# Designed miniproteins, single chains, continued (3): the designs that were tried, part 97

Each design is a single chain, and the fold is of that chain. pLDDT is the mean over its residues in the fold that is shown.

## One batch from the design tools (miniprotein)

Design m11362
Fold by ESMFold2-Fast:
Structure m11362 (fold): chain A 84 residues (1-84)
Amino acid sequence: DDVLPVKVEKAEELKKYLKENTNLSEQEINEVVGYFIEKTLDATAEQIEKAKEEIIKKLDEYKGKITLEIVKEIVDEAVKKYAE
């Protein structure tokens, strides 16, 4: 059950990225992180890491305004790709 601390660590890494690289509010960042955790409950630590890396990559490549809705869409796509 050491998987839960690893999942929290990956979620905190995503939270740090969002704080440093987006204009989302603390409330919006917490909603995204909670959504990511919820979508990855049954995923392995490796799948979570790959999904996190894809989210960061897609956000870095995004040329428009980053909104809560856009980040949730990117989370859904990354989870579907790496966590099935």
Scores: mean pLDDT 80

Design m11363
Fold by ESMFold2-Fast:
Structure m11363 (fold): chain A 100 residues (1-100)
Amino acid sequence: SLLDIIAQIKAAIAANDIDAVVAHLEQLLAYLRSGKVDVENLSDEEINALAELFVELRSVLTPEIEAIASRIFLGIYFSSQEAYEKLLKAEIEVLKSLRK
């Protein structure tokens, strides 16, 4: 599931395993492109999990990770403007919670 793939990426980030982060991000991108998930109907839990993931990725940013993350983000935008706006709002809230 989407949440299972996100959990695998988060585990790789915690382990500082950059190769695993790249591999699981590519898996996430492929999963979103497969049509197995309806991006227009992403739950609040799925949106929040993606938002937390994008914030955590900042700790392990390489040009390759940034490029894959950007493709995921753009894919969501082109699939659902509403999901994209919810994701941006959730990411801002995660970032605010980390302030101080």
Scores: mean pLDDT 83

Design m11364
Fold by ESMFold2-Fast:
Order: structure tokens, then sequence, then C-alpha cells
Structure m11364 (fold): chain A 80 residues (1-80)
């Protein structure tokens, strides 16, 4: 789907990006796309991958953790 293609494009950009502000912007874009995906298995797959990238790439641990919790929140909302 186009949403999956957009997430993969964002992930490729995230893997190469070193600027915290651009990383946070890309993660915010990914969050909005994840909210649109109805397939729970895809949401789980991408929430996990994006959470790992947030923890790996964002220098501020508190900010990275906050982003991870938002991805977990999306997954929980989709499962309920």
Amino acid sequence: SMLEEKLEEIIEKLEKETDDEEIKKLLDEAEEILKQIEDIELVEKYAKKLSKLALEKISNVTEATGIVLRFIGILIDKEI
C-alpha cells in the first residue's frame, strides 16, 4: 500500500539522518501514517522498528522514550 511505501521511505531517511530535529520530524510523520494503517500486524511491525530508531538516533533519552510511548499508544488503540 502507499502508506507502507511512505513508512519505508521515512525509515530509509531516518537511518541516514543525524540531526535530532529532522529525526523528530520524520518520526512525527511516521506516527501520523501509522495512525492511518488498520492492519494491526503492520502497525506492530512499524511501531517496533520506529521505536528502535527513536531510541538509537535521538540523543535525549527522555524525548526518545516519549516518542516510543506514543508509538505504543497507537498500537494499543488499534488492538482495542
Scores: mean pLDDT 85

Design m11365
Fold by ESMFold2-Fast:
Structure m11365 (fold): chain A 91 residues (1-91)
Amino acid sequence: MEISDLSDEELEAMRPPIEAALARVAPAVAEHPDDRALHEEALLRAFAEVYLKYKNPEILEHWLRVMAKSLGVPVEEVRRRLEELIEELKK
């Protein structure tokens, strides 16, 4: 399954929570890049919550790239942190 395989209604239903999670921290990251650790934690926590609801790794992969570029870190690092937060949220 891929985001391109979803209907317009399904894409609209999935996109807003992901975009909202990104939008929550993006302006603060742009203005305060030296607070990366705090911004990364807030953004990743929001995305972990979205991932648990959608359970779609392809959707997650797309947004991981966006987060990595926004935070200035490698995609693999963002993925590891997100996975840890997902495990914590499951408990």
Scores: mean pLDDT 63

Design m11366
Fold by ESMFold2-Fast:
Structure m11366 (fold): chain A 65 residues (1-65)
Amino acid sequence: ELSLDVKVALSIFDKDGDGTLSPEEQAEMEKWFDQDGDGKISEKELEAFLRVFAPNATEEERKFL
């Protein structure tokens, strides 16, 4: 079971409420990570993002990604 903090962090990207990340939501995340200039999002970057936005998340919850 995921904590509310993790669910809230994921819901920020899940604007469609479909339970998954859509291409448009991925594009919005790319803009957030664009500071690195990579233009790509890895699983590790998503985990780091959740750690920042959901600091109460456990390693198990971040690993759910």
Scores: mean pLDDT 59

Design m11367
Fold by ESMFold2-Fast:
Structure m11367 (fold): chain A 94 residues (1-94)
Amino acid sequence: MSEEAVKLVNEATRYLARGELDKAVELFKKAIELDPTLEDAYLGLIWALIQREEYEKALEVFDKAEETLRALQGRELSDVAKKIKEYIEKKLKE
């Protein structure tokens, strides 16, 4: 795990907590570029997109995270991430 990527996730999470969604999205994307295996960066980006009501983009990020982590680490996303996907899919039906 890149220390720089983790720092970006922490900073992005602070912007997310302040409701500064555009800056949070920017920083989570930079964290993913530095460490594409860092699940927390994808989950943070997904949550920021949900707050922006960009549910289709949130689902795209989820699918990319699943593909990338499976390809690079041979693992699935956490159960928490799977529950977030179910939430997004329900919102897309509303």
Scores: mean pLDDT 84

Design m11368
Fold by ESMFold2-Fast:
Structure m11368 (fold): chain A 65 residues (1-65)
Amino acid sequence: MEDEATEAMLTLSLSTAGAGVVSTRVEDGKVFVEVSGSEEQFKLAEEEAERFSKLTGRKVEVKRV
């Protein structure tokens, strides 16, 4: 349950921040996010990933498409 909630929250957080989220994946506690690749969106995605990682203790990796 927590992993699913974590993925959903991260996706919502990134989308709310204006990041173009292409896909999200959770693999045994590691979260991967692909974004559309705009400079602004990528920076926002990285900032949210760092903040989310600190809040949850989970590793989040942002990948540019």
Scores: mean pLDDT 71

Design m11369
Fold by ESMFold2-Fast:
Structure m11369 (fold): chain A 100 residues (1-100)
Amino acid sequence: ASAAQRQAQRDAIIADVRSRYSSRFSPNQLAGIVATVRAAIDHAIAGDYAAMSQQLVTLRNDYGISVIDVLRLAQRIAQIVGDDDRAASTAQAIDYLLSQ
């Protein structure tokens, strides 16, 4: 994917996060969630998946975002960086959890 395509995908994820969580969280909490998601995307683009995973853990632990929502974000981030194997594995994990 081009840098412009990655930026458009990044902006789409941030817009979806704002839309999904705007009614559940205060403006300050939503700003923190958005900053954490942006950091996760930036770490993944840099190839630092350990730092990306730490940001996703913060969404779960500090904001109470569900494991399913965190996995959906991880899948979309994998798609941005072109990691098709990681995106597919994450999709399988989501499907498994939803089947329980």
Scores: mean pLDDT 82

Design m11370
Fold by ESMFold2-Fast:
Structure m11370 (fold): chain A 76 residues (1-76)
Amino acid sequence: MLEELVAKGEALVAALEAALSTLPAATPEQVAELRALALEYVRAAAEALVTGDAEAEARARALQAELGARVEAVLA
């Protein structure tokens, strides 16, 4: 179950990476940073869902907030 959730999340991250690489203002480095952060979020979220671990849930929430802030920075 965990590996299946991670695989689905990685597919979504790949779609996001493809979308971001069409933006003229986004550098390959910025796209790579967002991809890495999104993958980390997916893994933390999947772990929280499977284990019910409060620390993993808190980490997933923090990563979600950071990902949102970085996306806003790239789009600004």
Scores: mean pLDDT 73

Design m11371
Fold by ESMFold2-Fast:
Structure m11371 (fold): chain A 82 residues (1-82)
Amino acid sequence: SKAKEGLEKAEKAARAVTSKEDAEAIIEGIKAGVEEAKTGDGEKAREAMEKGAGKVLSKLSGEKANEIVGEAAGAMSDAVAE
């Protein structure tokens, strides 16, 4: 699915720019967002991702954080549409 492809891209981006521990936290947050997005509620998807990944993403430079968030937003948008 497109959501799975977007999640894999976000995972690769996170692992390239931060520690294994922080990358895993970001990926768990994105996965939580994608699962909530499947219910059709984009706002709850965003909140789920922020609860899991937001603090770790805030440690990154804005440019790197925006790349990861962009891929994650794409994955969540695709999951809402499914």
Scores: mean pLDDT 78

Design m11372
Fold by ESMFold2-Fast:
Structure m11372 (fold): chain A 64 residues (1-64)
Amino acid sequence: MSLEEEIIESLALMMRGIGLAAGKPKEAVEQIVKYLRSKGYDEVAKEVEEAYKKSGKIPEIPEL
């Protein structure tokens, strides 16, 4: 795994934690998706968004 992938995963996990604590899981997922897309990980971002729609829970970030 590259250093950039590690940073993205760590940031996404942090944002997820903040979203859950604030009671705003949808907002947390939207921010994670936006960040992943900004880095060019469009397919990963799509998977995260679809997993959330299917389960209604904040998904675990898949390996890049």
Scores: mean pLDDT 63

Design m11373
Fold by ESMFold2-Fast:
Structure m11373 (fold): chain A 90 residues (1-90)
Amino acid sequence: MAEELLEEAIKKIREVGGGGEAAEIAEETLREITELIIKEMGEEAAEAILRGWFNPQDEEYQAKGREIEEKYPEVLKKADEIAKEAAEKI
């Protein structure tokens, strides 16, 4: 489930990014963050967070995602650090 959400997001990155270095960094970063949250939170919790991130207008997914984020603030901090380091490469 989480892996399916990741692959859909990567397809969008490839379509929007035009295949440049920035798109490659974004894809690698999203895979790394997804692997981290699955490893630390488990697949079910990771899926809930990813559904929230990819569906910002869905209030149910947003609420469930926030509940899980409050349980794993250290994992989210690591994910933010990975995203920040990737942004510096662009």
Scores: mean pLDDT 74

Design m11374
Fold by ESMFold2-Fast:
Structure m11374 (fold): chain A 93 residues (1-93)
Amino acid sequence: PLQLSDEELQALADEYLKLLDRDGDGTISREELDAILDTLIEKYPENKERYEEFRELAREADRDGDGVLTREELVELVRRWLNREAARHAALS
């Protein structure tokens, strides 16, 4: 099954930290997250489906509908994405 590497986790954290450094409010908007995912899809088109699944999970995680994600919510999204990806690969195997 596909597993998010330490390098991929660090890359996601680094992108989020860059946005936090710019905004200084400790949150990331869903629009900003979508832009990051679009950039990753352009660089790694072979991973398009998995990044689109991450986007779907981000929409689900925005339960209060405020359009922002905290650092903790971003980490939880990655965890849910990994679980979903593992389940998808198990179902397809």
Scores: mean pLDDT 64

Design m11375
Fold by ESMFold2-Fast:
Structure m11375 (fold): chain A 61 residues (1-61)
Amino acid sequence: MSLEELKEEIERLLEELKKLLSEEDYNQLVAGVNAAIALDDIVVLRVTLADLKKLLEELKK
């Protein structure tokens, strides 16, 4: 995945998580994700994407 593809997939997962999280929890998550995106580090973004995927799967149970 390119940096642009990682950012797009992260945005998609945040939209899904917004439906499942409280406004407060969602805002905290977005702040952390925005900090990770600001680093423009592909490894950090891959880890962030994996963490968001895991969180989404856990919340859908």
Scores: mean pLDDT 81

Design m11376
Fold by ESMFold2-Fast:
Structure m11376 (fold): chain A 55 residues (1-55)
Amino acid sequence: SPADAAIAYLRGQRAEFDARVAELERTASPEEQARLRGMKALADAAFDAEIARLA
């Protein structure tokens, strides 16, 4: 279904986002790591909400 395709796309985007955050964390300062953690928490909430809306 279109919804299943959209959910699959969002899961893929989340995985790519997580991989990029992990790369940035390898060389990040403690201040940068705090910002990355905040950004990831907001992104996780947004992905969870959108996937739940489509399910």
Scores: mean pLDDT 87

Design m11377
Fold by ESMFold2-Fast:
Structure m11377 (fold): chain A 111 residues (1-111)
Amino acid sequence: MFESMKKTLDEIEELVEKYLEEDPEYAKILAEAALIQAIYLYIESGKTPEAVEILERAKEIAKKAGLSEEEIKELEKIVKNAIENKLSEEELKKIEELDKKLKEVSDKLRK
């Protein structure tokens, strides 16, 4: 799990750097997707040191892609609420939109 996620972050960081000039919105979507996965892994793993390292790296990639501190905090809140089954209707809609974007990202990465 952690090794696979570290490799995914390496690939996402390269793609973010590439698309920052060509398609900054796509770079942002890639970084958001990676951050959500890292937050989920951090919570599910019981906040282990290796999961903390992965989360901090995902946050740095998100900042590089142009996410604000507030956007990062909002994603952390959404993921926590999802795990606790406390999602609002608005948060559910955001997750649906992110899932659609994640599928588009997955399709582009697996060409």
Scores: mean pLDDT 76

Design m11378
Fold by ESMFold2-Fast:
Structure m11378 (fold): chain A 69 residues (1-69)
Amino acid sequence: MEELEKRVKEAKSPTERANAYIELAKYYLDQGKYDEAIKAARDAMNHAVGSLRSRIRKLLKEAEEKKKK
């Protein structure tokens, strides 16, 4: 967790920051922390362009679907 948060802070470009948030969202999803995963995926979307946006939408949908269980 701490290492992933540090990666977000150390990101030098919007694309790197988006990728760091994607990794953080995946980490929370694997931990069953769906609210945190949704938040991280939304944060990733704010920094993402092009093909990254479609990847983040899939991740966001997965987190939202798992939260409803």
Scores: mean pLDDT 78

Design m11379
Fold by ESMFold2-Fast:
Structure m11379 (fold): chain A 78 residues (1-78)
Amino acid sequence: MELPSVEEIFEETRKALEEVAAEVDEEELETMRRFAAEVYETLTAKGLPEEQARALQRAYELLVEAAERKLSAEELEE
């Protein structure tokens, strides 16, 4: 019963955005986008309840969106 709550997932996602955004490159962003698309399938296949899997998928989508926004803003020469 020690699954993260939706609130905890959201808080961890916000903190991860600070750290991940500092080191995400274009290849990592592509990998993250693919993972976000598969998160729900992967988590439910591993036995997570549907509501928790959806919450984690949503949190991951937010992480990807923030990373995309940061890379787009930083798009200079590379």
Scores: mean pLDDT 66

Design m11380
Fold by ESMFold2-Fast:
Parts: structure tokens; sequence; C-alpha cells
Structure m11380 (fold): chain A 75 residues (1-75)
């Protein structure tokens, strides 16, 4: 039925999302660690914090995108 097909699609999207999150996790954890260390050294301005966070999260975004492509290719 339509509800069963929708649930299967949602389960598939959830699995793909989980794969991306797992791949990005070490890079996100590293980025948060570096942000905390930098903030502890001196207070960052909001602009400095946003710029540094963005730069540090680039590897996490790439890892998530790569994991999504690998998941889609495995189907």
Amino acid sequence: GAMAARQAHLDDLTAASNAAKEAAKPYVDQAHGELRARQAARPLTPEEWHQLRGDLLVPAVKAAADARKAYDAAK
C-alpha cells in the first residue's frame, strides 16, 4: 500500500542520513574540540567563531557527501 511504500522510502532516507552522520562524526568532534580550545585561549568574536567553525567543518561536509554517494552507489 501507499503507506508501506512511504515508510520504506523514509527508512531508506534515514539509513542514508545515519551513514552520512557516522562518516562526519570524527570531523565534527575534532572541529568542536578545536573551537573549544580556541575559545579557552581567548574569547572569539561572533564573526571569528563563525568563520573558524565553517573552515573546521569543511572535512565533515565532504565526508558526509562521500558517504551519501557510497550509500546510493550500493543500491
Scores: mean pLDDT 76

Design m11381
Fold by ESMFold2-Fast:
Structure m11381 (fold): chain A 107 residues (1-107)
Amino acid sequence: LSEKQLNEARLSLIRMGASILSKYSSKDTTAAGIAQNVALGQRTVDQVRELAPSLSESEKEEAKELLQRVADQMGILEAKAKALGDDATAARAAAVKAEAERLAEEV
């Protein structure tokens, strides 16, 4: 297996996570569903951070787009958590958003 093949497989998993988040962040109205989606956002950011040193320039562009999508979804989840009075989940969503935005600038 080449580094390129491993990077493509890992990016595919990251893309799947971001896709799930985009589909379900607007649909989940329960505290548990919102918290689960925030945790998925954190995992997606962590996976990009671990992969970032191995990425080609084109893969970095895709990673940056995926991080921006995660940041946008975290903003939606933060607002939903605040509306439910779940300040802890709202704070986690805000932290993941800030981390995704920072990592997008570094990639």
Scores: mean pLDDT 83

Design m11382
Fold by ESMFold2-Fast:
Structure m11382 (fold): chain A 84 residues (1-84)
Amino acid sequence: DTEALNQALTLLVKGVSHLKRGEDEEKSEEYFRKLLELAKKNPGIAPVLAGVARDIADYLREQPEMKEVAEKLEELAKELEKMT
């Protein structure tokens, strides 16, 4: 479902933004949890979300200060991959 994918991508961006700012890890975890719930209800979007999360993780890993954020995104991608 294109709408579910768009919603999940929006949640991914919001979660990453909160982690990058170091403002509220609990809020970023909430966004990622909502993303995982959307993927459970729409299994067809999970492979696309996993790929996007890995791409963002690879990009962020190029920044030394973002290594932990990249690792969080890799864990998210692994959870999404288990849904396929």
Scores: mean pLDDT 80

Design m11383
Fold by ESMFold2-Fast:
Structure m11383 (fold): chain A 108 residues (1-108)
Amino acid sequence: SHAERAVELVRLAFEDPEAALERVRAEVGEAGELLLRAAYEGDVAGLTLSPEEEARLRELVEDPANRYLRQALLGVRFARISGDLELGLRVAAAETEEEQIAIAHEAA
């Protein structure tokens, strides 16, 4: 399931970051690796993206085949911000974006 793949990727991102980045690059490409690296490192604010690059990243995260990546990215960011991996895994396992946001708010 998307939730199982997302949870696995979040765990891998904290156990072996390089293996997680290599997996995402192999499955999704360089744009996916960039998104995971940004989520893991906690900062994309300094990146100046072209309109073409921004559109490409939006298409990537909107693709149903990459739903697990969207869930994993949110889980990684939440785990990083909260310092709680288990909460990040709960976010990644959520079936809907609304549930992911609710879990994040409850933990704040």
Scores: mean pLDDT 72

Design m11384
Fold by ESMFold2-Fast:
Structure m11384 (fold): chain A 81 residues (1-81)
Amino acid sequence: SAEAEALRAELAALQAQIEAHKDDPKRTADLMRQGAETQRRGVLLRVENDPTLSEAERAAIREQLDREMAQVEELLAKQLA
């Protein structure tokens, strides 16, 4: 889909920016956070468009993604301290 292609292009651009700014740990952390959020949006797009998943399974996946984003934020905060 056009949305999936746009998300893939966004991830590639973020990866290139991380390499370009590897000497700036705060900017690199922000770009990594943006990458994690872009990946989360990609997973949600697939989950919401999967007719084989029950609503309970969709809810469980959303909760897991929220926990994973919280862990990413915690790890990045610790790396910048």
Scores: mean pLDDT 83

Design m11385
Fold by ESMFold2-Fast:
Structure m11385 (fold): chain A 81 residues (1-81)
Amino acid sequence: DDEARRALFSKYDRDGDGVISLDELVEFVGGELRKLGYRPSDEELRELAEEWLARFDRDGDGVLDWAEFKALLDALAAERA
């Protein structure tokens, strides 16, 4: 739901600027993969975060706002279903 997605956004928006940077997205990707039992390298995490950023960064500003991050979470949920 939107409350859970907002809580997740706020968890990774560590500097409170209202967007998710590439470094914050690396932390999110790492957290999700570790929950699934994977131990990815820093290189693998950065590559995945860059792919997700490129896919969901609709306005090309190099960060994910709330709407773009929500689209990423919706896509992740669909891939896991």
Scores: mean pLDDT 75

Design m11386
Fold by ESMFold2-Fast:
Structure m11386 (fold): chain A 62 residues (1-62)
Amino acid sequence: MSDEEIERKAELLERYYGIPKEAAIDALRMAQEGASDEEIIEWLEREYGLTREQAWEILGLF
């Protein structure tokens, strides 16, 4: 997926689900650095206060 497509989808998630765009971008970087899905989910829940469902929406961008 292109960086432009990820940014566009992140903007839609922020608009409709209240998920911060920066959370999606940071999660992508963690995935590129080899973090597991569970590590990314736990980090998003701790740092951004997202629900597990919101974290999975971000992972669905990748």
Scores: mean pLDDT 78

Design m11387
Fold by ESMFold2-Fast:
Structure m11387 (fold): chain A 83 residues (1-83)
Amino acid sequence: SQSYTQQAIDYLQRALQRAQDNGDTITVRNIQIAIQYTQQGNYDQAIRYLNIARRLARQNGDTDTVSNIDRAIGYIRRAQRIS
């Protein structure tokens, strides 16, 4: 679970950097909240905020942020299954 959690955080940090580079401050904030919930093991809340961030990034045409969020959600779900 810890290994999957760290992989999720690594992908979220990549998504965060890409959203910051695009000036998408609302997507950045939702990713930051999701990182905090992921670190706390509150995976349901993390996924909720990532779904918001993914929708916003998609609306802005930021496919790189969307891709990194999707990978992070995959690892969060793996962490959730072995918790």
Scores: mean pLDDT 90

Design m11388
Fold by ESMFold2-Fast:
Formats: C-alpha cells, structure tokens, sequence
Structure m11388 (fold): chain A 100 residues (1-100)
C-alpha cells in the first residue's frame, strides 16, 4: 500500500540518519581526545549493524509493499539501532565526565 511505502521510506531515512549519527559520535570523540572503551565501541558497532539491517529490510519493503512481516522486522531493527545508539551516547558522556 501507499502507506506502507511511505513508512518504509521513512524507516530507510531514519536508518541512514542513525548511521550518520554513529560516524559523528566517533569523530567527535576523536576530536575531544576520548579513547572509546570496548563497551562503547561494541554499542556503536551494534547500532551500525542494526541500522544497516533496518535499511536493508526497508528497501525490501519498497520492492514488496505487501510484506508486512518484513516491515515489522525493519521497525524492530530500527528500534534496536536507536537503543544501542542511546547506550553509546550515555557511555561517551560518562567517559567525558571522568576525563574532564
């Protein structure tokens, strides 16, 4: 349906935004001289992985808009990516507070 196509486009754009946010967080930490902990690196890697999966699944929905199961999987992957990105932001903030 048109509604599912628009939702899939929205999910794809949000997934791209999350991938950009991951890259920005890594660059900002480097500029501030913060050495990312293994836990923070893992959270960023998981955020990237789930965002890439959300983008892939959203693109599949664009090819078959009637695949509600794939759309639901895309939503879940995006939620996971957002959760890991929030975790990474919290961990970076904690490291900043401990160093500065």
Amino acid sequence: SRERLLEAIGLALRAIGLLLDVELLEEEAKKKGIELSPETKEALEEARRHAEEALRLAMEVLRNPDDEATLERAREALREAERYLRRAKELIKKQEEELK
Scores: mean pLDDT 88

Design m11389
Fold by ESMFold2-Fast:
Structure m11389 (fold): chain A 94 residues (1-94)
Amino acid sequence: MGELIMGIGLFNSGKYEEALELYEKAIERAEKEGDLRTAGLAYYNRGQVYKAQGNYEKAIEDYEKAARLFEEAGDEKSAAFARAQVEALREKIA
């Protein structure tokens, strides 16, 4: 979706607040449409922004939601990547 692509561009340019707004819109749209895979991608990308900001607890929550959505969508590879992010961040908080 265009919102995901634009959000990634904003994230790469360090415009974290604008990227978060686009990912939030992408999440809302994907959830309304029942698009589990796109919702998972949007949560994963929002988690990356929170991680970059040092908001590890929020990043973990988003990666956990992404993993569940990817698993429900049958995307085991993406679910595994999201779970790996959760494990890495939990070690940093400890």
Scores: mean pLDDT 86

Design m11390
Fold by ESMFold2-Fast:
Structure m11390 (fold): chain A 79 residues (1-79)
Amino acid sequence: MAPPLPADALTPEGREAFEKLAIQAARDVLDGADPDEVLARFQKGIDELVEKGLLKPEARDQAVAVGRDTLASARELAA
């Protein structure tokens, strides 16, 4: 598992949106969705958070890494 995002990397609204993105990505993978498509949707969501100022640009790569780890864990559980 990737380390959690720093507390100051996300606004409160950004944290809620990030958690929803991560939960949705994990659910999609558990439901048998293509992990590459799920990751692409997750990355798009992260980029939208940066665009809206809800996530610091310097934390974007870490947020994506957390998403990748979440998807890998979900795939292991689905297998």
Scores: mean pLDDT 77

Design m11391
Fold by ESMFold2-Fast:
Order: C-alpha cells, then structure tokens, then sequence
Structure m11391 (fold): chain A 135 residues (1-135)
C-alpha cells in the first residue's frame, strides 16, 4: 500500500529532522529507512532567523514533496522542473530527488513563512506536515 509506505517514510523524516539543531553546516545528512541517504542543503543565514520548529516543518514538508509523498510529483507539479537530472527550483519551493544535489532554497520572507505556518505555536511538526501532504 503506497499510502502506508508514505506514512512510514514521513514518520522517519520527521523523527530525524526533529533531532537536528541545524546551522553548524549549510546541509544536513539523513538516512531514511526504506528510501536511503539524502542530503538537504539550506541557506544558513535565512534559517537562523526562523524558530527551530519552523525550520523542522519547512524541511520535512519540502523533503516529503521531493520524495513524492502524498502523491506530489515534482517533475509534473513544478513548472520549472524540465530536466530530471537537475535540482528543481521555484521562487517559493525547491524540490529535489535523491539523485539530485538536494539543494533547498527559501525565498518567502520570515513574515510570509510564519503566517503560512502559524499553527507551529499550537501543533506538532508531525500534525502540520501530515496535514500539508494529505496523509
């Protein structure tokens, strides 16, 4: 069952991301059970301005999309993703596969991101990300 697999992978992503403090390096390395190794790149200066929980929500959400969880297809659903061998970039979203560079860019300002994720003060990372991915 694809939904059961997606739920298992997303739980593993969230579990590993919630242990990360970020900011020591401009990337994190994850080894996702049933998927394999993934490297996520982020802008350290931009991420330092975000609350830790918001960093975790954003990275888990974007990684979930990059792995096609919840039926999202970055090759079809992002208009900028024309070459399967290259990282996909949109002004607001970056989706990558485990065969790409794993680069994540955030272009919304802190106020726009905080408004979009206002539930971070009342809900767990898991509750927010599962709802966002339709799982």
Amino acid sequence: NSKERDIKILNEIIKQIEKETFLEEPYINLNIKDYGPVTLYYNRKTFAKYPKKLRQVILAHELGHALGLGGFDPKKDQKSCKDESKPCTDSNLVATTNTSTGKINFTPDVNTVNDAYKDINTKSVKEIVFKDLGL
Scores: mean pLDDT 63

Design m11392
Fold by ESMFold2-Fast:
Parts: sequence; C-alpha cells; structure tokens
Structure m11392 (fold): chain A 84 residues (1-84)
Amino acid sequence: MSLEEQLEQLREEAVKRVEEIMRENRDAPEEVVNQKLAEEVKRFEEEVRKLAPDNPELAEKVIEEFEREVLRLRMEMLAERAAA
C-alpha cells in the first residue's frame, strides 16, 4: 500500500469517527462537541505525521483536508439543528 493510500484510509476512518461523535452528541453543549472533535483532529495529526515524517507538505495537506471535512460536517449538523 502506498503512503498516499495509507493516509487516505487513515482519513476515512477518522471521518467516520467524527461523524459518529456528531451523531451521538447532536444535542450536547458546543464545548463538549468541540473538545471531542479537537481530540480526533489531534489524534489524526499525530498519526499522519508519524506516517509521513519526511514529507511535511503532504502531511499538512492531508491534515488541512481532514480539518476542512470536520468543519463541513459541523456546519451541516448546525444547519440541520437550525432547520428543525
């Protein structure tokens, strides 16, 4: 498996965990949701940097893509709550 494939699988698993956190904590205080999401982002960053220690540019790109996906999912959740 290539480095890019390993990083993509890691991102897909992390996104699934983020989606589960958001589903389980839909009605939770924002501070609780934000703390759980921050923990997942930190965990993902650590694993990405561990897999790509000699390629910081690729690591930063993958981390930024994950953070963008987390923000997108968070905004969708907030929009659903506002519409309900």
Scores: mean pLDDT 81

Design m11393
Fold by ESMFold2-Fast:
Structure m11393 (fold): chain A 96 residues (1-96)
Amino acid sequence: TRGDQLHQQMLDIVAQMEAAVRANDEARLQALLSQLEALVRQFMAEHDPADPAAARQAMILLLRLIGVSTEAQLFGSKKQVDLVDATLKRITSLVK
């Protein structure tokens, strides 16, 4: 489905974010976080909040982002931690 395609694109970006954190590439991480937020906004705009499949996909994304935040805290710079945490807060607000 369209939702499955958007979800897969979001997960692909999360994998690239994990690589950017481990490479200490702050500019790449910032660009990827902006791309992810845009995709999440599109996903939320296109999906019914009563759709359990969409809710499950949003939950999986949030759990993966918490993983990126943890990796940034263990291996990344303070700027990377701040960038990931700010984006996680914005995305959490979008899914309510």
Scores: mean pLDDT 81

Design m11394
Fold by ESMFold2-Fast:
Structure m11394 (fold): chain A 83 residues (1-83)
Amino acid sequence: MLSPEVAAQNVATLREIAERLPEIEKEIEEEEDPVKRAALITALAMDIAAAEFVLPSVDEADRAALREFIERLREIIKKGLEK
């Protein structure tokens, strides 16, 4: 598992991405090029993988927040793919 220091740093990075999710969702919704939209969706899928990798190394409160973050990312990906 990650060291507590490295896990905390990764959680901080993922929190910054979480704050930008409304902007990212809008960018995907407004993107008309299927290739560019696929690239944006792929970046979110990689953020899910990063969150899942960190999940077992964080405390209970951060695990709950990361699970919510993963669920939000999955919803944005689903909505993007429906366009």
Scores: mean pLDDT 79

Design m11395
Fold by ESMFold2-Fast:
Structure m11395 (fold): chain A 78 residues (1-78)
Amino acid sequence: SMVEELSKLLKELLANKDYDAAVELARELVAEAYPELPEEVLELLAEGYRLALTKGIDVADEYLRPREEELERALREV
């Protein structure tokens, strides 16, 4: 399946430390699995993942934590 092929490619990109391409593919995988998610939510999740890979999980958590209420609200309204 396309999800399995993209998942394999994502793992290869992560192993090669190609984090920008890994974030792009992860975003595409999430959009394919959850097509109803708003673009704003996808962008927030992509940035959080980028921060986790490049700067560490603590930085990603700090970025997403104040946006958690906004994320929850967006998911309820659509």
Scores: mean pLDDT 77

